# Designed miniproteins, single chains, continued (2), part 75

Each design is a single chain, and the fold is of that chain. pLDDT is the mean over its residues in the fold that is shown.

## One batch from the design tools (miniprotein)

Design m6753
Fold by ESMFold2-Fast:
Structure m6753 (fold): chain A 104 residues (1-104)
Amino acid sequence: VTLSQPASVTTKEGETVTLNATASVDVGTNYSWFRQKPGEPKELLIKNASKRAKGVPSRFSGSGSGTTASLTINNVKKEDEATYYAAALTEDGVVYGSGTKLTI
């Protein structure tokens, strides 16, 4: 199983941006999204495709089923510059995408 993500996405402050991931096989809703800022550990944003982790702002939302998942950020802020990693829980364990670098 592999997850494919675009290497980079550029947006502007105040816009809505959607980051996509594609799995090589159907993983149902077993998608998660993580954020990594320089010098910081990976932070869980979304679990089970659409459920925000505790403390994550409502401007972050997720959707996904089968072979596709997306992370949407509304009203993007400069502080959202980071690398975003999709992950899928499979029978063989957790598989991570290569990450998408978001630039604002």
Scores: mean pLDDT 85

Design m6754
Fold by ESMFold2-Fast:
Structure m6754 (fold): chain A 93 residues (1-93)
Amino acid sequence: MEEERQALAREIVDLMEKGIKEAVKKEFGVDVSKLSLGTAIEIFLALKYGRFDKIPEIVKREKLSKEEIDQVIAILKKAGAPQSVIDELEKLR
């Protein structure tokens, strides 16, 4: 019973994460496929509240790969983020 519950929970979480990322790409044209769901949520919360200064902190804390940082930069460019923030992220690649 416990092993079955853990397997089901894992499948549901994976399906939800994949489904949310696919929905975001389809509805908003934003690709977050390489980011963890938690990291993607933190970045979008920073964007929602205009806290662009938090995004480099998130990238450093989560130790994002070059490919993940490239996705974040693409999101920031689409969101109209300040060039100074984009330049700081490019330096972290």
Scores: mean pLDDT 80

Design m6755
Fold by ESMFold2-Fast:
Structure m6755 (fold): chain A 73 residues (1-73)
Amino acid sequence: SVEEKVKKVLELIDKAIEAIKAGDLKTAQELMKEADKLIEEMTSNDEVIPEEDWKRLQEKVKEFQALAQELLA
């Protein structure tokens, strides 16, 4: 279901955030690629991601991007 895929994406992003905090950029990038693949799969199947779930996904991605920028600066 879409709900299960969204849950999996959120879990992957959370793990990517943990990896970036540990300085493991390679693992963080691999986890984000996996998350992106699931999002693409949902989009290509015309699955509708609820607005509240999109908001949560965007917030998590924003957190990851901020941490990644901090690590790379």
Scores: mean pLDDT 82

Design m6756
Fold by ESMFold2-Fast:
Order: C-alpha cells, then structure tokens, then sequence
Structure m6756 (fold): chain A 69 residues (1-69)
C-alpha cells in the first residue's frame, strides 16, 4: 500500500539522516512527499528537507519521527 511504502521511505530517511547521509535522506523524504496526502505530514516533511539542507540532522530526525505518528 502507499501508506506502507511511505513508512518505509520515512524509516529509510531517518536512518540516512542519523548517519549524516544528506543525499540518501533527501531522496527518502522526496519519495515520501510523492505518496503523502496529509497536509500536516507534508509540512513536517518539507521542514525536514530544509533541516537536512542546512546540515541540521538532529532536527530532521525529530521532524521525520513526528511524521510517522
């Protein structure tokens, strides 16, 4: 299902962000954004993408974990 694929993409993005792999984390977030329809989760994913681009991996992980709730 799209929800299961979205979860897998977010979990992969979280692990990449924890490893400091910006390219992999951004790809996971972008893949999740193509499947996400919830406006609140879309905002969290966009903020996580901005945090990764700024090198703030800790904030990105927190935002991605909130998106999984």
Amino acid sequence: SNEEQLRKNLEAAIESAKAGDAAAALRGIEDALTLETNPKRIELLKKAKEAIKAGDFETAVELLEKALE
Scores: mean pLDDT 85

Design m6758
Fold by ESMFold2-Fast:
Structure m6758 (fold): chain A 68 residues (1-68)
Amino acid sequence: ATISREQAIEAVENLKKSGVISQEQADAIIAEIDKKEEISTEEFVALLVAHGLSEVVARVVAADLVRS
């Protein structure tokens, strides 16, 4: 499954607003997403984990975007 750039960015902004990640983490993740029109679920999970989220949290976030 793939996630659109807009959905991925919105999810990251929501994580920042909820206090799960810092603004600095959110900005770094969004910069990587902006390089692509779509991101795979696996790439999105890996990107979130690379920037400090646990694999469990990253997988839940990605799954919610695919099931919307």
Scores: mean pLDDT 80

Design m6759
Fold by ESMFold2-Fast:
Formats: sequence, C-alpha cells, structure tokens
Structure m6759 (fold): chain A 65 residues (1-65)
Amino acid sequence: SIEELIKEAREIAENAKDTQEDVAKVTGAVLRLIGESIDYDLQGKHELAEKLLKEAKKVAKLAKK
C-alpha cells in the first residue's frame, strides 16, 4: 500500500547515516515517492499525488536532520 511505502521511506531516512550508501538509499526512497505521485496525478488522483509529494519532501528533510 502507499501508506507502507511512505512508512518504509521514512524509516530509511530516520536510520540514514552520513554515508554515500545511505544518501543513495534516501535519494532512491524520495524518487520512488515522487514517481508514485506523478503516476497518481496522471490518473487524475490529484489529492493522493499531492500527499505523496508532501511526504517525499518530509523524507528528504528528515534525512538532513
């Protein structure tokens, strides 16, 4: 589910260390959320797309402290 996808992305960001490998993992998680957002937006599910984009921004910020 999208809720599980968001939860997994948040856990990746929360456990991220200042390593190249963890930066790549966080980037991958953020890009996955953005990709899902675009897909839902193209399906006309704009509220769901906006939610996923907002969560992608939160995940990115969480990884930066």
Scores: mean pLDDT 82

Design m6760
Fold by ESMFold2-Fast:
Structure m6760 (fold): chain A 65 residues (1-65)
Amino acid sequence: DIEERAREIAREIATKYGLSEEQIKALEEESAKVARALLEAGMTEDEVLEVVRRYAQQKAAELKA
């Protein structure tokens, strides 16, 4: 499931950034929504996961500041 893989990526990244559990859960849900939208737009699973990784890294950096 692409949404579950997106949540796993988001959790790994958020945890490395030292985010709170509330922030980790929020990033998981947003990343899952992004993954679903991109998959529905016709992107491949690998392309979707690459976009999710970049999105999660950007959001985690914003939240850490």
Scores: mean pLDDT 86

Design m6761
Fold by ESMFold2-Fast:
Structure m6761 (fold): chain A 81 residues (1-81)
Amino acid sequence: AEDLTKRGMWLLSAGKLEEAKALFEEAIRLAGPENAVALTALARVYAALGKREEAIELLRRALAIDPENEMARRLLAELEA
């Protein structure tokens, strides 16, 4: 799962949104649907696709699981600003 999220983040930074989404969805499939890291990564893809409301919902779920996830907290603050 960690390898998939790292590769997905690289693809996201390269603008390969659909490929990044596929890797993060695979990470959730392997680690389970309540994996805060994978949910946060998938939220980044949704934000990049312009789907802010869906991204915010995924981030709220991630923070309910892991309130100390810095990436989720920072991204949520940016989207709600």
Scores: mean pLDDT 78

Design m6763
Fold by ESMFold2-Fast:
Order: C-alpha cells, then sequence, then structure tokens
Structure m6763 (fold): chain A 69 residues (1-69)
C-alpha cells in the first residue's frame, strides 16, 4: 500500500516536470508508472486511502509546476 502510494506520487511529480519541460519520453515513462501504481492500488484501497493518494498526487503536481515556473 504505502510503497504503491509513494510510487504513484513520485511518478506524478516526474510526469508533470517532464511534460512541462517538453521531455516527451520521460513524461510517457512516468505516466505509465503512475497508471500502473494507481491501477494496482485502486482495487485494494479504501475511499479514504484513495483520497490520500489523490491529494498526494495533486501536491506532487503543484510542486513540480512551481519548480518549473
Amino acid sequence: MEALKKEAVKATYEYTKAELLGDKEKAEEAKKKMQEAVGKLKPIASPEEQKELLEGMYEAYEKAKKEVE
């Protein structure tokens, strides 16, 4: 659970940063990692855990965006 959450959050950060910097290959790789982690987490996560995941991913997105801008 926690490892998958960390993987999804990290992949969201890497995806957002790569997309904003125009690195299409890194963005595509990070997107696949994010989708894999979320896909594995979705059937086993409670609604509360899904909310935590979404909040963590959104925080990672905002952080990456702020660092590039």
Scores: mean pLDDT 80

Design m6764
Fold by ESMFold2-Fast:
Structure m6764 (fold): chain A 108 residues (1-108)
Amino acid sequence: SLEEARRDAELAVEILEEGNSPVKQAVAAIYLAGALFSAPDEAARDELLTEVVRRIATRKLGVRPEDVSSLSPEQKRRLLHLMIQDRYDEALELLAEATGKSREELLA
């Protein structure tokens, strides 16, 4: 259900916002998988993915939510995976390539 999907997505975001460890990464990944699986359709999955990626990227990378929203669903999934693994330099490179902006412009 969309309600369960939103709840699981919120829990995953909260865990990742509080810092990172292998245990937190694993727990967040489980909640995110549950959220995406519980979404009623593809549009709902894409909206939830966009919201989660926006919140984490804003918090962890310091980028604007608009720069994340322009990404494809595939790029958003890739970005989320990199951020869960603390691979922030690779995450910023993905955003720079996808948006055509420099790393400095993304962090402005």
Scores: mean pLDDT 77

Design m6765
Fold by ESMFold2-Fast:
Structure m6765 (fold): chain A 85 residues (1-85)
Amino acid sequence: AAEEAGRRLEEFLLSQGVPEETARRIAELVREALEALAAGDLERARELLKEAAELFAEAHAELHGWSEEEKEAGIAAAHAEIDAL
């Protein structure tokens, strides 16, 4: 499940124009977060998901020409959702 979810996420990120190395790193972090959730380690899962969200926001900002303020707003929104898990 986690491995398949990670692979599908990597394919999705690549389809969005995220660079291969960044897409793989994000997918790896999310896979590890899903494994942590399955093990009952919510704190570790949140840490991993926040790192993945930050990498995604950086890649997305570069692809779409976001300002630093727009990038920070996106990261803050993602962190709020992760903290609500």
Scores: mean pLDDT 83

Design m6766
Fold by ESMFold2-Fast:
Structure m6766 (fold): chain A 119 residues (1-119)
Amino acid sequence: MPPEVTMEELLERLRETVEETIERLKASEELQRLAREVLELIEEIAKKATPEEQNYVESFIAAMTELLRAMLEETDPARIAALAEALKALAETFAKLMNNPELREKTVEFVELLAERAR
């Protein structure tokens, strides 16, 4: 990515990729809904990212954009639908991890307890 790319520019590129994907695939209403839900979840994650999480979130947005671009090369409607569902599931999982400090804290505590038990 260019050195001067902001989070806002990454989100704009993602929005453009989603709309391009919808247009080129002549996506059904269901697939259009899934693509826009993925975009909304990614925008929510970006909005809540801390400065320390910024690089990780930027990498995630870049990966999601590439997966959406892969859909433009896919011709099997069943595989396109499966990719859209996978993208939604990944975005929802990441949003839950990023938006729930308690789940992060408990995960860290669990890892620490396992390390102590290992001696």
Scores: mean pLDDT 62

Design m6768
Fold by ESMFold2-Fast:
Structure m6768 (fold): chain A 66 residues (1-66)
Amino acid sequence: AAEALARGLAAAALRHEALSDDPETVAAARAQIRARARAAGVSDELLDRAYAEVRARLAEVLAAEA
């Protein structure tokens, strides 16, 4: 459903941020992901919530691996 798609898109965006030091590339990737989310009926608010969820989960995984 929309929440699962939002989490997938948020995870993809965060991967771009982790793998690129170029702010322009990161901004372009975020814009494309937001456009895809809107086309699929995912609101900006839902996508922002998914970002928070994915970031929290990644922090937990990193803490467990350390």
Scores: mean pLDDT 73

Design m6769
Fold by ESMFold2-Fast:
Structure m6769 (fold): chain A 69 residues (1-69)
Amino acid sequence: SHRREAFLQALDQAAEELAARNAELKAEMAAQLAAGADPSEVERRYLRELVRAIGEAGDRMYRIFQELV
């Protein structure tokens, strides 16, 4: 159905955006480690930001899903 096709396209887009954000966060983590930041603190910040990004992506997908039902 057209609604299924739209949802799958939105999923692909969300996956691409999340992958790009994860790459940005990894680069930030590498830069912080190179600057002498505490590894445990850097890892905690990375995970916190990644979880937030996953949640935001999930919220966007849920909104799209709600408009399809």
Scores: mean pLDDT 84

Design m6770
Fold by ESMFold2-Fast:
Structure m6770 (fold): chain A 110 residues (1-110)
Amino acid sequence: EEALAYTYLLLARQAVKNGDVETAKKYLEMAEKLLGKDHPWVQYVKGLIYEAEGKYEQAADWFEKAAETALKSGNKERAAYFYRQSADAYEKAGNTEKAEELRKKADELE
């Protein structure tokens, strides 16, 4: 059920904010079973988990995937938000070139 899946995503994000990556992964797994792996919110939360683990390049990649999925569904505002989060994560990873590319892409969508 959609409402249950969104509840799991909210719980996963709350667990990330509390530094509980293990709990976040469990709730993400439950949401993936209901929404599928290609859902933009699932991809976004996966990025948050990698970011919480200090894996900034992997986090950036998942935020970029979330942006691409949102863009394909016509949600340009959501895509721009995810591209900016991806850019910030790439910058933290030391990939300034990719960060600049994604910021320009986000600006073009707004």
Scores: mean pLDDT 89

Design m6771
Fold by ESMFold2-Fast:
Structure m6771 (fold): chain A 75 residues (1-75)
Amino acid sequence: DLERRARAAAAGGDRVVDGLIAWLDSPDPETRLIAALALGRIGSRRAVPALERAAAEDPDPRVREAARRALERIG
């Protein structure tokens, strides 16, 4: 379940933000999707540049949508 995995990944709050930003560069689209969802839950502005890049450029449309929604939550 993506929702449960994203919630678990976000459990560290600000402590895990840098790691989740690195996960947005993962070759695995599921890992990038979880990172975008988790960063949206945490709401850290530090993730904004990486999420903007993912929303514009990620080859997986699910990751682009998750990144756009994360940016809306952070906004």
Scores: mean pLDDT 87

Design m6772
Fold by ESMFold2-Fast:
Structure m6772 (fold): chain A 81 residues (1-81)
Amino acid sequence: SLIEQAREYAARGDYETALALLREALEEARRRGDETLEEITLEELGLLYRKMGDYEKAEEYFKRAIEIGVERLKEAVERVL
């Protein structure tokens, strides 16, 4: 998967390639409406920016991942209640 490839490149210190792969994964998730993959990809982007020392961008991506997770939880609760 693109995320697995991105993790490998990040582990080797190739953050530019890892970032490009994660951005591609994010666009694919959005095109498919795959909220689970979008959430995971946003978390991976946050982790990558944190590893690069860009804490501001890391925080923004983590916040976006949380927003998707919270919305999915709300939808699940509404279907049960």
Scores: mean pLDDT 84

Design m6773
Fold by ESMFold2-Fast:
Structure m6773 (fold): chain A 87 residues (1-87)
Amino acid sequence: SEELREKAAEYLRKAAEAVRAGDLEKAIEYLERAAELLEEAGLEELAEAARRGAEALRQALAQPLTEEQRAALAEDLERLAEEVLER
């Protein structure tokens, strides 16, 4: 369980970095992987948060986010990673 949480947090942080860099496709892949690991760890609410993040980024592929919006999303993902590790 702890190992799954650590891996999920790592993928959430990688997703945040990808969002900051504007690599939304890579961020979506990392968020999908994080959601899978969180589900496996029994953290269903946090897995749903990761899936919502991925969906927001899929919408952003059609309607590009501003730099400010990308920074805000990256901060949300970084906070989610911290919350995962506190469980």
Scores: mean pLDDT 86

Design m6774
Fold by ESMFold2-Fast:
Structure m6774 (fold): chain A 90 residues (1-90)
Amino acid sequence: SPEDKERLRRLIEEFRKLKTEAQRIYDEAVAAGAPADEVRDLQGTIDGLDVLIEYLERLLKENRPVTPEELAVFEQALADYRAFLDRARA
């Protein structure tokens, strides 16, 4: 539906913003000489966000049906990634 496509577009933009934030946290960790494992975990988070963004963009490009239930799962994933990055900043 047009509403579900709107939710999908908003979700893609929110994941892109979150990836930009994750990249900043990564750059700060590298500059501060953070432990290799911490830097690797942050890189893994960025890579995971990239894969997810590409998947969601493909859904939009292919005009594949997306359900409100599926969108809610991705919205929960966004919240989980945000919580992880908030902890990584602290």
Scores: mean pLDDT 86

Design m6775
Fold by ESMFold2-Fast:
Structure m6775 (fold): chain A 67 residues (1-67)
Amino acid sequence: SLEAALEYLAKKEGVSVETIKKGYENAKAVLEDPSAPEVVKKLAKYELEHLKEIAAALDAGKEPKIP
């Protein structure tokens, strides 16, 4: 689940779940902003895909393979 992915990443990075959630919401906002530079949107897309991969791995009972 997304919640499990946020908790996993927060624990791994030594930050609060709230900090990770704010990053996630900021990334989504950047993708919805037509005036955002393409490079910024590309980085936001990578962050969201990474979180999605963590969620999928956890849901499948696998350890996330984070680079």
Scores: mean pLDDT 77

Design m6776
Fold by ESMFold2-Fast:
Structure m6776 (fold): chain A 83 residues (1-83)
Amino acid sequence: AKELVEEAKKKLEEGNYEEAIKLARKAYEEAMKHKDKPEYQFLAAEAHYIRAEAEKKLGNEKKARESLKLSVEYAKKAKELEE
């Protein structure tokens, strides 16, 4: 999951927004296999954040807003699982 997030970030930086979204989606799916661990909830939040930025760059404002909401939600879940 972490490697997929890092690859998605690189694609976002390169302006390859479609590939960034694809990699972020794969990172989220991998993170959800370990949904009980705060580290993986945080990786899910990062994946949704990358998707939000890429969707914003593509002009997909509604998809960007929904992905940002999911990013915040998974970040909250990660904090809830911390001691």
Scores: mean pLDDT 82

Design m6777
Fold by ESMFold2-Fast:
Structure m6777 (fold): chain A 85 residues (1-85)
Amino acid sequence: SSAKKLEELKKKIQEEVSKAVAEALRRIGDLLDEYIAKKQEAKKAGDKKKIEEIEKEYEERMKKLNEEILKELKKLEEEIEKLLK
């Protein structure tokens, strides 16, 4: 009985972690795709200043996104801890 409940809990935790990781990777991928597209357009225009601005914006947005992802993963870890207690 307790072993079966533990297996069901493990499966639920794995599913929630997998969903959170998949969403984080999707957001990272979307930001990278946007960065590549913007940088290619600036290169076609020969606008070196715009390329530098795009690179700086990407670094700032990636840093912020990484901080948001870490906060969401930390919340998930805290919720998992509550389920195990």
Scores: mean pLDDT 84

Design m6778
Fold by ESMFold2-Fast:
Structure m6778 (fold): chain A 70 residues (1-70)
Amino acid sequence: SEARRRAAEILARARGVSVGTLLRNLSERDRQLLNDLAVTIETFKLDDAELETIARMMAQGLAEGAAARA
């Protein structure tokens, strides 16, 4: 689906990997995140600008989470 494709692209960008690499190494947590993001995109019909904002926020959140756990 379009929403799942967009969700995978956003998460891959946030992690700095290709979509293929992300999908081959999906943990249960990442699968849940992809499903939740896809549902959000489909429910609210998010445009490209909104998706770019989400990608940026996710990248920042992942970086901060890693720093907090170090």
Scores: mean pLDDT 74

Design m6779
Fold by ESMFold2-Fast:
Structure m6779 (fold): chain A 68 residues (1-68)
Amino acid sequence: MSVAEAAARAAAAYAAEPLAERRRKVTIAVLYAQGYSPKEIAERLKTSQATVSRQIRELQARGVLPAR
């Protein structure tokens, strides 16, 4: 999956969410598609690794990110 494809899928999946929530989901999807680990994403977003891992699992369950 390309970074652009991950961003587009996340934006579409969360289109009904407030813009701030949609941007957060897109950012997580993009960083994961670029090969960043949940730990690295958590450090960049100033949040916990557990929160990022949960968000990634949700994005995979919604078909936004591939289940590896």
Scores: mean pLDDT 77

Design m6780
Fold by ESMFold2-Fast:
Structure m6780 (fold): chain A 60 residues (1-60)
Amino acid sequence: GKEALIKYIEVAKSVSDKEKQEKIDKAIKEIEEGDRFSDEASKFAAEGLKIAGATQKAEA
């Protein structure tokens, strides 16, 4: 569900710079509001899933 997507997007946020973190926060709000989330939000979720599924090592 939405909670799983948000979890993985937050993993991507943890390894992102400040500018990208702001974009990720906007994507999370779109998912929480229940509106149609963008392709960008799907991309962040996929990045986070790969980070979580591979060796999570780099402290952030």
Scores: mean pLDDT 68

Design m6781
Fold by ESMFold2-Fast:
Structure m6781 (fold): chain A 69 residues (1-69)
Amino acid sequence: DEEAKLKALFKKFDKDGDGVITEEELTEVLTSEGLTPATRILIRLGDKDGDGVLDFEEFKALMELLSLK
């Protein structure tokens, strides 16, 4: 189930358990994978509210958007 996988991934990024992913949390994950973080760009693409964080719905929408590339 794609949703269950996305929820597991979201929970892994959400270190504080506050229901959002911050730029810092996303940067840490990408850095641990050996990637240069384009975190600001990724958050800006998913952040519909302009609050600088991604909730689960925004995260899901971002992952769906990236799958179109």
Scores: mean pLDDT 65

Design m6782
Fold by ESMFold2-Fast:
Structure m6782 (fold): chain A 99 residues (1-99)
Amino acid sequence: SSDVEGAALLLALARKIGMSPEEIEELKALIQKTLNLSPDEVSEAEAKAQELAGKELSRKEVIEIISKLREKFKDNKELMAQLLKLILRLGKKEVEEAG
């Protein structure tokens, strides 16, 4: 589903930024609650997020992910707040080449 894809992209950004396992678990729980995902859907999103986070992403690909997430969660204040928080953390990691 588009919600599983959105969850996967958000979790992939969290992993790319270097969020701790504990922070990722908290984000995963928030996503599950907010998007009303089943445990199987959360597991699918997590697997996709780990695969994507393991890849080297170009600046264009990172921008495309952020743009997709902004559109996907524009009406979801809680997930938009999390996305903006991740974007700020990404910037602090000297991602001028990626963002």
Scores: mean pLDDT 80

Design m6783
Fold by ESMFold2-Fast:
Formats: sequence, C-alpha cells, structure tokens
Structure m6783 (fold): chain A 60 residues (1-60)
Amino acid sequence: MFTLRVRFDSAEQAQRAAAAVRERYPDVDATVEGTTVVLRSDGSVTTMIGAALDAIGEGL
C-alpha cells in the first residue's frame, strides 16, 4: 500500500483536491484531514503520483 499526504493552504482547497482525485482515480482512496489530503492505494506508484499532481493542480 502506498500513502502520500498533500498539504494545502485551506480546507476548501483540500476538499476540491480530494473530490478531483476521487472522480479521476477511483482506485485511490482520498481522505481529507483538515488542510491535508491523504492518498492511499494498493496500486502502482505511477497512479499515486498522477493522483497527487492532479490534487495539487485542482487544490490551487
């Protein structure tokens, strides 16, 4: 299992990022902890990196 944490400036940005990841990467578990999005997957590292980059872009 891979776990990656992406921190944003606001909870609103974190919620937008998590929603985008859930829509585009259904195999990635995206949970929001305040201003941080926690991404978890038993899949590939490439999928996790893609999800993290999309989360960063959408959260901005």
Scores: mean pLDDT 79

Design m6784
Fold by ESMFold2-Fast:
Structure m6784 (fold): chain A 57 residues (1-57)
Amino acid sequence: SLDVLNEALDKAGEIAVKNSLTPLQLTEIALEIAREAGDEKAVKILEEMLRSLRGFE
């Protein structure tokens, strides 16, 4: 779970830096990676981060 979360954030961070993406877009990419990995705990953490960044609704 923690390893998947860290790997998803690391990969998303590299993509975000290379493409000048926002923290919101970085979190969306990390969430996609975690979903593909099937780690439900990492997905829930990233979904909560994404909701906070989007302003809940």
Scores: mean pLDDT 81

Design m6785
Fold by ESMFold2-Fast:
Structure m6785 (fold): chain A 60 residues (1-60)
Amino acid sequence: DEEEKLIEYYKTVLGLSEEEAEFYVRFLNTPVEDITVEEALRLGELFRKRGLLGQPEPAP
């Protein structure tokens, strides 16, 4: 039930498809130690594709 509400929230806020929002919610429910490098890269690519990473401003 909570996952379905989060999926709808991210679909609305981030403009994600149902599949993309489901992936993001699943990622958020995964402990950091259980997150694979592949999953982390997939999330980064999704954010880049949707323009959610913003401008690369490496400031100290």
Scores: mean pLDDT 68

Design m6786
Fold by ESMFold2-Fast:
Structure m6786 (fold): chain A 79 residues (1-79)
Amino acid sequence: EREEKKKKAEELYKKGVEYIKQGDYDKALQYFEEARKLYIELGDKENAAKSLNNISFVYLSQGDLEKAKEYNLEAAKLL
């Protein structure tokens, strides 16, 4: 059960990265938010923070500096 959840979180994270490369920021956000949720449920703060940093990067790329800052701070608080 925990291993299945880890595998799903990794797959979701990988999909988020692929969508960033394709410039599909809306899908990237969706996948990273889902990965973040699973990593938090697993107690994996490092990968949850990494997902939040990618969400911050997407908002920065879209010009939403305020949301980018909020997600960066949230990631920092997890570590």
Scores: mean pLDDT 87

Design m6787
Fold by ESMFold2-Fast:
Structure m6787 (fold): chain A 68 residues (1-68)
Amino acid sequence: SDEEIDRGIALLAAAVLEVAAKNNPETPVEELRREGRELAERLRKNGASEEALREFEERVERVIEENE
């Protein structure tokens, strides 16, 4: 379903951000938050479900916490 595809894309976006953060631990937390917000905004505009956005945001928050 489109919802499952949207969820998959959202989780992939979060995974890409996570890998980027782990490979560049010096990246400022503010930059990670900005990138996370920009990705969430794009996902929302492209019809991502509230469930997919919540999972994405939770994963991004974990990435940010690991880099604080």
Scores: mean pLDDT 74

Design m6788
Fold by ESMFold2-Fast:
Structure m6788 (fold): chain A 73 residues (1-73)
Amino acid sequence: MIPPATPEEVEEMRKAVDDIYKKALEALEKGDKQTASNLSVALGMLGIAADVLGAPEVAEYAREKMKEIEKKL
């Protein structure tokens, strides 16, 4: 098993989720649904990566943010 992510790695991954989510919301505000859709896919992929890297809480957070964007599309 891959060892669990360090608290610092978890925080960095969480910041990455927040950054992508913010960009997706900005795209939605501008009416750029294609960019928002692409960023929701990126959030899903980041969630998979977080699970593989041993940060399941970040993976769940990324999937939640992805669903919030998809609901607004």
Scores: mean pLDDT 82

